Designed miniproteins, single chains. Designs and how they scored, part 29

Each design is a single chain, and the fold is of that chain. pLDDT is the mean over its residues in the fold that is shown.

## One batch from the design tools (miniprotein)

Design m991
Fold by ESMFold2-Fast:
Structure m991 (fold): chain A 100 residues (1-100)
Amino acid sequence: TKSELINKIKDYSSKLPYFVPAVLAVIKTTFPDKSTITIAELKKVLHDLSPLIHAIDEENLDYAFILAQLILTGAGEKTKGKVSDDEVKSGLQEIESLIA
């Protein structure tokens, strides 16, 4: 469900705040012309983020940080030295608003 996917993203963001910017970057690069995405399309985004998810699950946070920066720069965004709690919260709301 939508709530299950948002809770999964929120859980990963608690371990690595860069996870939410990475999800948004992949959504924007995979679906650049879409104002909304389906649950199936969000699942595809999370599947494309499998290397980052595995790094977080293995508690390899230094590697996960590097992967998140590579995802951001690959999407044409700047590297981020920090992600605030407000940025995580607003990013989660943006992701939730994108899901039809």
Scores: mean pLDDT 82

Design m992
Fold by ESMFold2-Fast:
Structure m992 (fold): chain A 84 residues (1-84)
Amino acid sequence: MSLVEKARKLLAEAEKLLAQGKIKEAIEKAIEAVNLALKAKDKELVERALELLREALKKATTKEEVLLAIAGILLAIGALLELE
């Protein structure tokens, strides 16, 4: 399985987890997807992960969820800047 395929599967899993209210798990999967998408140099997958992390931040109810979502957003923004 390629890095791109792994990142896509992680994002699909993160989207399902977020829909189920499993915010921390969704953020963790999205962060992993950002790292794989960056290695694959796939800007669209990083952008998709950033949007998911922003949605997770809106749904975050705990301090841990908020901090993880912010960390993930900063990681994704950094990845996008590196890929421009």
Scores: mean pLDDT 88

Design m993
Fold by ESMFold2-Fast:
Structure m993 (fold): chain A 81 residues (1-81)
Amino acid sequence: MLLESLSEEVQKAYREAAEEAVERAKNTPSLDLEKVVQEVERETYERLLEAGASEEDARYLAEYVGKRALFEHLIKRAEEL
């Protein structure tokens, strides 16, 4: 819904940032996870602004990427049990 109304440049930046954030989080030790989530949220926000997203859209998408990265880390850790 939200992504479908955004420019192709913003959609591409979001997809690339989300993929990179998830991979980084999966390979991050749990003790460093909070710091990595904060860094990927900030990097995603900056990347989306550069692609032409509004500040509101960039914040919402960056927060969503951070949450996705956190969930994917937790899933990977559970699968290793």
Scores: mean pLDDT 80

Design m994
Fold by ESMFold2-Fast:
Structure m994 (fold): chain A 92 residues (1-92)
Amino acid sequence: MLEAVREAARTVREHADELIAKAEEKGYPQVKAVIRALATAAENDDPEGAAEVLRAAGQSLTPEQKDVLIEMLREAGASDEAIEAVRRLLDE
């Protein structure tokens, strides 16, 4: 799990500006905040911190916003394994 979360966080960091712009365009400030937090966790090489960000997001994001986050990660090139790990943490 932590390696898949690390991959998801790195993907977010590599595409942070693009993902932030997409979240702003869609009008989802909560998704934008999650993207920034995941990018920071990846910069600090902190997969446990990234997992906590995703659990917190699972408590605060609507089902629609969770789907948007997953779609954005998939479009950014996250693997199916990374997407599954993100889904699991969001749905806890």
Scores: mean pLDDT 84

Design m995
Fold by ESMFold2-Fast:
Structure m995 (fold): chain A 76 residues (1-76)
Amino acid sequence: SKELELEAGARLGIVQISVSVLRRTGEWSSVPEEERNRLEELIDKAQALVEDPSSSAEEKLKAAEEAERTLRRILR
């Protein structure tokens, strides 16, 4: 649905903004490299799915939620 696609884009946008804030404060460099790389791969995957018109709204949302969960784990 259009609503799920908008939610996926919004959730991914919040994750990307959060990472940008961490980079500006220098906190991103304190995150273990393996965790940084994992989150970056998940963000790239979610971005590709959000931009792909052949991907389902559910697939877009699940990818965005996975990136969001990984960010939350890093921040704990």
Scores: mean pLDDT 88

Design m996
Fold by ESMFold2-Fast:
Structure m996 (fold): chain A 87 residues (1-87)
Amino acid sequence: LTDEQIKKAMDMFQKKGGEAADYIEENSPKKIPSGFIHDAIGAASMAIAMGDEKGAVDTIKTMLISLAGMSKEEAEEIAKKVVDILK
C-alpha cells in the first residue's frame, strides 16, 4: 500500500465518511451501532483507494446483511450508493 493510497483513503473518509454514514442510517431498517458503520466505511475507503471497488461494495453489503438483516439485493444497491458517495 502506497503513501498516496493511504492519503486518498484518509481524505475520502474524513471528507465523505459522514455523508456515507448518514446514507446508511437513513436507509437501514435496523439501527446499526455507529462504530460498525465507521469501521466499514474506513475499510471501504481503503479498498477504493486500492482500486478495489468490488471489495468496497462487498464490505458495506456484508455489514448491512449481517447487522441490519437486509436482503443481498437491497444491501448491494445501498452499498453501491455508499461507494459512489465516497468516490
Scores: mean pLDDT 85

Design m997
Fold by ESMFold2-Fast:
Formats: structure tokens, sequence, C-alpha cells
Structure m997 (fold): chain A 84 residues (1-84)
């Protein structure tokens, strides 16, 4: 019983950690968009457009990496649960 609970807790911890990483990416993108808006208002749109494009690419790649790692963790813990 305890071994099953420990595996379930590890999965929950992994899900929480990956959600925190997603939240950090969302916050980072939000900060970059805000900074780009301030740059556009002061210096014009060209620098803002480049900054947003790079931030969106970084965000997209980061989400894909987090999703892949979470799916790997879920599969690993499901396999461990089957062995109990």
Amino acid sequence: MEKKKEIEEKLKKAETEYQAQRDALVASLGRTVREARELAEKYGPDEAEKLIAEAVRTYSRGLDAIDEKLQEAKKKYEEELKKI
C-alpha cells in the first residue's frame, strides 16, 4: 500500500513541478510582451516585433519540452504501479 502511495505522490510532485515550469514560461512571455509594448511606445515597433517573435519561439519550444517530460514521467509511474 505505502509503495503505491509513494509512486502516486512522486507523480503528483512531478505534475506540480512541470505546472510550475509552465507557469514560469507564461510569466516570462508576459514580461517580454510588456517590455516589448514599452519599447514600441518609446522607440517604435521594430525592436518590439523582434523581441516578441523570439519570446514566442522560446515559449513554444519550452512548452513542448515540458509536455514531453511530463508524458514520460506519467508513463514511467504507470509502469511502476503495474509492477506492484
Scores: mean pLDDT 80

Design m998
Fold by ESMFold2-Fast:
Structure m998 (fold): chain A 76 residues (1-76)
Amino acid sequence: DSVARDLVADGLREEARRLIRKADELERQGLTDSARRIRESAEKALEAVDRGDLDEARRHVLEGRRILDEAERQLS
């Protein structure tokens, strides 16, 4: 079902965009390394979505979330 694939792709793009916004916030708080790593994961997720590789896109989104969670723990 191409419609279901399109919905998943749009969801992954939205999650990647959210990660980029969160990375910008972390950079402003001095967590520049975490911010860079989150942006890299989000950018790779967007690239994977554009290629139609939704499984690879999910892996990159999950990695970005993992880094975000770790960074947020450092901020307590």
Scores: mean pLDDT 88

Design m999
Fold by ESMFold2-Fast:
Structure m999 (fold): chain A 56 residues (1-56)
Amino acid sequence: LTDEQFEEFVEKWKKNPFEDVPSPVTGVKYSPEEVIPVLNSKDPKAALEKLLSQKD
């Protein structure tokens, strides 16, 4: 996961925080309940990489 992909994912979430957000790698949609704990973690990028590993 690149820094640019992570930033784009965060920007999409901020624009529509209660809608499904497409994965920056696979396009698989993540629900708000999956994204919220990722963004609230102390390392959101690492948490997103872990979510990608679990979903993909």
Scores: mean pLDDT 74

Design m1000
Fold by ESMFold2-Fast:
Structure m1000 (fold): chain A 97 residues (1-97)
Amino acid sequence: SPLLEQALRVLRVALKEVEEAKEKNDYQGAIDALRRALKTLEDLLKRSTDPADQEVLQKAIELVKEALTYAENGDFDKAIEKLREAIELVEKALAER
């Protein structure tokens, strides 16, 4: 799925940006990275016509929303954990196709 491959790239970029923000103790940078990822994933969901892709994208969006909540509370480690879960979810969906 080209949309899921794009979602995977978006999530991997967000992970790198949040990990970099953690090293710099930059909470706003982490929040901004997660908000950009969330908007892009929601745009991909709107473009999707495949119900299976829509289900994966919806689950990834929920995990990114959880990551954003953790980042807003200053918990970089939990934000990174949720991003890794979203990446694994999308990678697994791509491997099964």
Scores: mean pLDDT 90

Design m1001
Fold by ESMFold2-Fast:
Structure m1001 (fold): chain A 85 residues (1-85)
Amino acid sequence: IDELIQELEKIAMKASTKLLDKGNEKDASEVLELAAKAIVYLRQKDFEGAIELIEKMTEILEKNKLYDESEKLNKLKQRVEDLQA
């Protein structure tokens, strides 16, 4: 769990920085808010809730062509899914 949280934080920070560099403050803020909520869900072991928020983050990143960060989020999502199986 702690490793997943740290990885999510790193991805969210990097994505937010790139979005801010593009002048997209709204999507940068939304990504950070979604990451914070997903971290709460991971700490509560609400893996379904965390997955839903990670999917929403991935949509924002893909819209902004942040494919490296989107790919890392998809891998993180798969790791969360493995925990509930």
Scores: mean pLDDT 84

Design m1002
Fold by ESMFold2-Fast:
Structure m1002 (fold): chain A 132 residues (1-132)
Amino acid sequence: NNILAKIELNNAKTALLSGNYNEAIVHAKKVMTLSSDPAIQEAARAILAASYYALGKYEEADVYEKKVLSSKLRTPIVANAYILFVETLYNTKRAGPAAYLEAARRFSKVTDPEVKKKLRELAEKGLTTDGF
């Protein structure tokens, strides 16, 4: 059920943003069982990768990160989850400012205004932080 999967995905995002990484993992795993939609599943995998990295569980994180990085999906739902993944890697010292520029490039063709605004803000942050 894609409606229930989107509700659980929002619960996972809220938990991740609040630093409740174990809660984010529980909700993201529920998303994987509720939906066969490739974009919804990819968004859940990005949150799983981010949450496991934040907890220092790098082997578990790597399983999901490899799938996220190899994905060709460029939808708004995937872009939003990927942004949270990149922000989590940066905040946990697993990625540098260049990751923000790569996220903006990866989703450059996404037309959703909210996603475009977030990607622009990330690109500006990447350029400003690396400005020496």
Scores: mean pLDDT 82

Design m1003
Fold by ESMFold2-Fast:
Structure m1003 (fold): chain A 90 residues (1-90)
Amino acid sequence: MTMTEFLARLIFLPVEELSPEEKLIARILYYASLGYSQREVAEKAGVSQRTVSNLIRRWGFRDYADFQRSARTLFDVYPKLREKAEEIVA
């Protein structure tokens, strides 16, 4: 799944219609936006660091720092998306 496809589904679909993988990606984005390290994000999301690294590469980010800056910007620009991610992690 591309970043654009994921974000469109996260924006337009209710939480109940999101797959377990999409909810995992939402958790990864949320914890990254809060300033956690890649290791801490993996631990909090319940995935391996390799899963996080694969997502970063798949979405075309240079490294985790680039991904984290983008995650923070995304949630700052679109508060409704942050609210949905918070609902998923609750």
Scores: mean pLDDT 85

Design m1004
Fold by ESMFold2-Fast:
Structure m1004 (fold): chain A 100 residues (1-100)
Amino acid sequence: SIEEIREDAIKGVEEFKKKVLEYIEKKIKDKKEAEEIKKLVEELFELAKDFIRKSTDPEKIKELADILLETAEKLLEAKSAEEMKKHIEKAIEEVKKLEK
């Protein structure tokens, strides 16, 4: 059912968020930059969970998962805190577009 898909997706998003936050804390040595990036990650994942809670379309939940996975790959490839911020900000915009 769509309700079971939503429950599994929310659990996956929470676990994924935890790993992303841990990665940022390990990689970004400047505490202020790390906290700014972590706030953007929190915003992205709150938008993602809100989208999942409202969605009745499994295909849209899949599109959301693809956005989050692509964003994680870009964070692994990022060479600076500034690049990480840009990738997360782009992901936030892409998630907002899914609501339309």
Scores: mean pLDDT 84

Design m1005
Fold by ESMFold2-Fast:
Structure m1005 (fold): chain A 100 residues (1-100)
Amino acid sequence: SSVIEAVREFQRRLLELLREHGVPEEVQEQVAAIFEELIAELEANPDASVTEKLALFWRALARIAELVREAVRDWPEERRRELMEGLEALVRELTIRLGG
């Protein structure tokens, strides 16, 4: 599935971003678990519409974004901003790839 391939690539790039910015390994593992749950749901519903698959993806992204925000809450504001801007850039790239 092209959607699953895109999600796998996004997972790889996001985990690299979290690692490069020094997000704790425990949080990286929790993010990876959310992606594995998403991929399992996509594989269980191979006939789901693109809209349904995107809804599952956006729900997983919302959970990941909240988890990352909470994990870095006590970081200096500038460091938090750089990380979240990086995440938003990756989300924009994926949205263009899936929607174009």
Scores: mean pLDDT 85

Design m1006
Fold by ESMFold2-Fast:
Structure m1006 (fold): chain A 65 residues (1-65)
Amino acid sequence: MREEIRRILAELRRLAEQQPDLRELLDALVDLLERELNAARTEEELRTVLALAQGVLTGARQEQA
């Protein structure tokens, strides 16, 4: 789970580099999600962070369309 979240965060950072108009927003969201990931102590909290990261990734990919 933590590794899956980190993989999504790395993908979001790559998308930020490819989308100048969304770069600052995506970088801020990745920083927020990294803080939440580091603060997560339970599987429930990790599932919440994973769901948020997946939502952000889906939204970022939709903006490319």
Scores: mean pLDDT 79

Design m1007
Fold by ESMFold2-Fast:
Structure m1007 (fold): chain A 62 residues (1-62)
Amino acid sequence: DLEKRKQELLERIAALPAQWAAELRAAYDRYVAEKGVEEALRLTEEQLDRVEAILAEHRAFS
């Protein structure tokens, strides 16, 4: 269900620091316009996974 995936994506984005949340949301909107909702979800989920990993590492070394 694409709607459930979108809800999960938005919740994950909302958990990020404000700057990253804004950037990921803007990226999702651009991907939707360029590639459609399903591909936008996939691409944004991949970016979100990378951002979450980087932030986890940054917290460990901060």
Scores: mean pLDDT 81

Design m1008
Fold by ESMFold2-Fast:
Structure m1008 (fold): chain A 97 residues (1-97)
Amino acid sequence: SEMEEAERIARTAAHYAQQIRDSGGTITPRDAGRMARGSGIGRGLSDEAVEYAARLAERLVASGERAPDQTPAEVLEVAREIGEKLREIGDELQKEL
């Protein structure tokens, strides 16, 4: 379902944000929310599902909760989408900061 996909996007964005932090990088809950929003829009999710994904990603990163284990195929699919959006949003994030 669309909401299940939004949840996967959110959890993958939060997991990716945690990997960045574990590697010594700095990333905020807001940055994770932007990644999830971009991915959801790119996959053609509804405005409601996109906002749900963004808000969930922000909450997960803010609380420090780790996403449950996902299948490698699901993680790779959403991670590729997030990776594509990070390049597109890079300039946008710099403009807002």
Scores: mean pLDDT 70

Design m1009
Fold by ESMFold2-Fast:
Structure m1009 (fold): chain A 86 residues (1-86)
Amino acid sequence: AVELTPEEEKRLEEEYREEDKRVQELTEEYRNTSDVEKKKKLIEEAKEILERIGERALELGAITEEQLEEARARLEKHVEEELAKL
């Protein structure tokens, strides 16, 4: 695992809070819209955020490349299932 300074940990926590807020906003918009095209856009934006989180976790040594690939496969399947409901 990568050793982080307290300043680096604080910066990463702030970035994670911003990402969490964005995911919450996307979830709220998804619940409040009936527009299929908007729902598709919201799903893609959420996917992009989750992929960035995974890449960061790999860079920090928190997960393996194999775990990242499995997470991406599960995310892609979930996205396909959600799109199929629309």
Scores: mean pLDDT 78

Design m1010
Fold by ESMFold2-Fast:
Structure m1010 (fold): chain A 98 residues (1-98)
Amino acid sequence: MEKELQVEVDVAIAEIAFAVGYTIGLRKATEEDVEQARKELEELKAQPVTKDNLIRRAELLGLLYGYAKKQGNDEEVAEIKAEIDRTIEELKKLVESE
């Protein structure tokens, strides 16, 4: 597979993971689910950066984003959006370097 196509595929997987998380956060997630997602996200940030790590971080950020939107927390929504944008950019750079 061409490198450019590989980047596009891996980014699409992360975007789908975020969308799945977003739907769960918006429609189903409890406050306990949000606290557990925050803990898992912190643990992942302490681990070596891999594609799987970044994709899982995208899903967790999606859940947090959806929940924050449901709560009307515009400040947290903006912060999470900035973090997902950084996470996707990091994924692009990682795949381009491999």
Scores: mean pLDDT 86

Design m1011
Fold by ESMFold2-Fast:
Structure m1011 (fold): chain A 100 residues (1-100)
Amino acid sequence: APEWSPELQAFLDALRADPAAAPFLERPPEDSELYKRLPLPLSLEDLETLVDKGKVTTVEQALAVLRSMLEEVLEVMPPDSEEHARAQRLLARLEEAEAA
């Protein structure tokens, strides 16, 4: 696997430490509605796999992948679901971090 940039590593470390990211740290179970309805990537673990394969090399690319993933959760999952609420919280945190 290619070497991770210090900036990308720091970004992913900070994201993993955020409580809003806790539900997204690991891939959801294969029998879950989230896994059945959405394409990969579905978690920070999946994003880290893309970094290890050299497909994501910058913080900007990692943010784009995360935003796309969370927007798909918001589109596919019911508005009153726990998964929708979790995706909305993490997306808001990413938008606040990018605006700062």
Scores: mean pLDDT 75

Design m1012
Fold by ESMFold2-Fast:
Structure m1012 (fold): chain A 78 residues (1-78)
Amino acid sequence: SAEELIKEAKEKLEKGKKLLKEGKELMDKGKAVEGTGKVIDGIGHGVEAYLLAKKALKLDPNNKEAHKLIEEAKAGKA
């Protein structure tokens, strides 16, 4: 269902945002390898969130939460 896809997309987007933030903080502390790994993982979660939100829109084209998730995922450069 669209609701289930939206819930999964929200969870992946939030995890992606957290990983991107942690990755940047690690890089700022000189832990470039660990920081880069978290950034890559964060981008991956953002891409998955974008794809799930796109699927939700195919099921419910007027779903405002799905539109918002797509915009947030794009802004995160996922």
Scores: mean pLDDT 81

Design m1013
Fold by ESMFold2-Fast:
Structure m1013 (fold): chain A 67 residues (1-67)
Amino acid sequence: MSAAQKQALIDFLVETFGLTAAQAQDVADFLSEHPALSDAQIIDYLTKVFGLTAAQAQAVVDFYKSL
């Protein structure tokens, strides 16, 4: 991801789901470090680690893939 794409993802996570800046940074770093993850793997990570619903995790995936 570019720096601008990473910042956009962090802002989206904080503003939309109320994640802390540190939690949003962890998500952005994880996705940047693991670009080969499937949508299902990203959803599983977000639901298990951050307690997002499947629908919320899908919204994150959709936003991330639009960057």
Scores: mean pLDDT 83

Design m1014
Fold by ESMFold2-Fast:
Structure m1014 (fold): chain A 80 residues (1-80)
Amino acid sequence: MDVDTVKKRLKEGVKASDIAKELIEQGKLTEEILETIMELSDDEERFKALSVIHKLSDDDTTLMAAQAYARAVRRRRERQ
C-alpha cells in the first residue's frame, strides 16, 4: 500500500489504527505513511494508531510514529 492509497482510505473513513495494523503485518509501514496517518486522523484515531504501532512494531518504528504524532498535534494546536 502506497501513500496515495493510504490517503484515499483515510478520506473514505477507514480507521488509521486499522491501516497501521495492516501495514505492520505487511512490513510496509514507512515514515511517509506514518506522517500521512497522523496528519489526516482525528485525535482519537491518531492516539489509537500510535498505540497499535507501539504494541505491534519495533522501537524504531514506534519512535518514528511518536515523532509524526507530535508534529500532527502541534500543527493542530497552532492553527486550524
Scores: mean pLDDT 79

Design m1015
Fold by ESMFold2-Fast:
Structure m1015 (fold): chain A 80 residues (1-80)
Amino acid sequence: MSKEVLEGEITLALGRMYAAIGKLLAEKGDLEAAAESYEKAIELYREAKRLARNDPELVKEAEEEIREVEEKLREVKEKL
């Protein structure tokens, strides 16, 4: 494992954490904070994709999770 691939995996994990925080905040009705957390998750997923661009499996996972979180963000912004 190269340093870049490891950084990509860590960054992807951080993105997943922010997505989970966004979900919890949305469930509690804190829609503004939920939107901010989802936006941070998307940024982290995009960075993970860049860092691990030579890992097609991680890139695919990041792209799928970006799509999912973008849908959640749209739902939250619609209610905002």
Scores: mean pLDDT 85

Design m1016
Fold by ESMFold2-Fast:
Structure m1016 (fold): chain A 90 residues (1-90)
Amino acid sequence: MTEEQEKLGKELNKILVDMIKNNLVLDEETREEVYKRLDEAAKAGDLEKIVEIAKEALEKGSSRDDREAVLQLTADALYFIGAFEEAVLR
């Protein structure tokens, strides 16, 4: 990875950690929109866009204490990581 790609990866990791620590879960409609945007950014190799989408997701997330929130957050984090890895391979 380039230094720029590594820097963006570290920024993404910080955002995802903040989402998990605060149980910030996206509603279903926002999650579907985020996933579609991540797929497009990954196919385009746009790492900056993936980080920007993550920042928006962090702002739109709502704190939830239910058991479903942990599974949803894990799925969301893995989706962001997968999109970033796909974009790097471009």
Scores: mean pLDDT 81

Design m1017
Fold by ESMFold2-Fast:
Structure m1017 (fold): chain A 60 residues (1-60)
Amino acid sequence: TPEEEEVRRRAEERRETAVEKITEQGKLLGWSQDETDELIERVRRQIERQERRELERIRR
């Protein structure tokens, strides 16, 4: 549905923005690549859970 597509689009935008910002912050703070990747993965998983929860609410 259009509402489900909007939720998925917004979640994808959040993931892209998070990757961008975390990568930039890691470079500024001198984080290791592994540390940066770990945080990116953690945030991506959080966004995925939020997306799933929003989709469930729409399907109620």
Scores: mean pLDDT 82

Design m1018
Fold by ESMFold2-Fast:
Structure m1018 (fold): chain A 57 residues (1-57)
Amino acid sequence: EDKIVIVRGPNVDEALAALRAAGYQAVKAGDIVGVRTTDPEKVRELAAAAGNEATEV
């Protein structure tokens, strides 16, 4: 089943671009980015590479 991952941190726009480049349907809402995925681990890695936090919902 798909999981929702919320990305927050200092480089959210960089994480958004990286997630979209990797094929994820990432959406920015205010200061956060939301991603629906079957691979939350990879989303967390991409967010962390840009210096951000990622939390599964």
Scores: mean pLDDT 82

Design m1019
Fold by ESMFold2-Fast:
Structure m1019 (fold): chain A 89 residues (1-89)
Amino acid sequence: MKEEVRKRIEELKPEARAEAEALHARSGLPALDEAELEDFAFQGALERLYKEAEAAGDQETLEAIKEVAREYLLEKGYPEEEIEAEIAA
């Protein structure tokens, strides 16, 4: 399951990346660096996947999405307490 979720995230990242870039451009903020853009692309892809699984009532996929999100955020150095708050939503 987690590998399937990771693969689906990679498929969705290009669209999420373009959306993140467009939103930042509209905000008048400086251009996102590659690391920031990668993080926003991951979050956008994850959110889209979560909504798909929620609409389908797919609890197994929802749990796998939460695990993948936790692992990604820990690898990026986010505090565990912030990860818990984000995933609990």
Scores: mean pLDDT 73

Design m1020
Fold by ESMFold2-Fast:
Structure m1020 (fold): chain A 69 residues (1-69)
Amino acid sequence: AIDALQAQIAALKAKLAEVDARMAQLVREMTAGVNMAANMQELDALMQEGTALRQQIAALEEQIAALQA
């Protein structure tokens, strides 16, 4: 059970790292004044996805903590 939850957390953290990398790229492009409107829209979507992933990770980590209590 715990091993499966840890595997899920690892997969979600990998996805979060991809989201964070793309967001960093968009911020650099926006700072340079490139594709502002399109990049702002994509950044907003990625921020929402990142928040959802962080919430899922936190919930799984809390579940592991409860099982180890």
Scores: mean pLDDT 84

Design m1021
Fold by ESMFold2-Fast:
Structure m1021 (fold): chain A 124 residues (1-124)
Amino acid sequence: SEEEKKAIAEEVKRLVDEFAEGFNLTPAVRERLHEIVDKILEDPEKAFKELVTQIWLVLQLLMEEISKLPEEERKAFIDKAIELLQGMVERLRELAEKYPEFKKLFETAAAFLEDQIVRFKELK
């Protein structure tokens, strides 16, 4: 329903805010992610695909930067990143249960983040 799409957009914006704050992203990047989330009101499937793509690009850049850090700083960053992403996976799974019509989109996003967690573990 349209009311569920609006509720989902607000929930996903909260996840984006947590992601942006946790990784200390610029206000410009955070605003860009919010603009993508607003597209859920028009096309949830397209919006989720675009959001996953942008988050993937951000995580690739972060992984490249942390690979240049001294081992102890790299490990500390990776541990924090894994904790943050695990929290997001848990919340996405909760949203999948709360909004059954969108369950597949939330499960796909959660699986994507779980794959990113594995990649962070490989950098440790």
Scores: mean pLDDT 89

Design m1022
Fold by ESMFold2-Fast:
Structure m1022 (fold): chain A 79 residues (1-79)
Amino acid sequence: SSATVQRLEQLLEQARRAQSAEEAARLAIESADLVSQEFPELVPQAVGVKLQGIAAEIEGDIELGVASVERALQLVKDA
């Protein structure tokens, strides 16, 4: 829905302003969980986003965390 896209765009903006990999990863996990809740058919792809968010935190990679949120948004736009 347009409301889910707007929420994911807000999460992406927050992720782009993140000052730590932990913060970016948290936003990626929240984004993946939102996709799973609103689009049950996308759960396997959303799990992939969540795993990338966890990897971003472990690796200290803010950019990977942001990219994971971007992927969650793209999954919903392509649905």
Scores: mean pLDDT 88

Design m1023
Fold by ESMFold2-Fast:
Structure m1023 (fold): chain A 65 residues (1-65)
Amino acid sequence: MKAIKINSGTGTFKSDHSGEVVELKAGDVIPADEIEILSDTEAKVKVGDYTGTLTLNSGTFEVVE
């Protein structure tokens, strides 16, 4: 199972289906079935039939498997 790990800084995760926004901080892990890296600060995430977008305001993330 893939995941995005927030190494430092802060950001948000926005659900494409509900429009819900969740705040992210260093140490947070977002599990995903599929991850598309859009930039150094943005990634698209798929979990089952749901999709969302990760955006960092500061810091870094990495993809872990």
Scores: mean pLDDT 80

Design m1024
Fold by ESMFold2-Fast:
Structure m1024 (fold): chain A 80 residues (1-80)
Amino acid sequence: SEDDKRIESLQKLQQKILPIFEEVKKRSEEDYEKFKEAMLLISDKILNNEKDFSEAIKKLSEILSKEEVEKIKKYIKEAF
């Protein structure tokens, strides 16, 4: 089903993001909590087939390097 495809896409996205997530966890507990909040927003958008990730990207830009944010944007695009 289309819902099963969205769940699979979200799981693949989470797996691609995991190394960045683990690195943030090691460097800052506060940034790790903010990263989790951004990931919940991304997950909600993907599961609802919504493509406006601007709020989540704004939150990530506060805690991640520009390179890390660009990688996550690419992974999100690949999830659709």
Scores: mean pLDDT 84

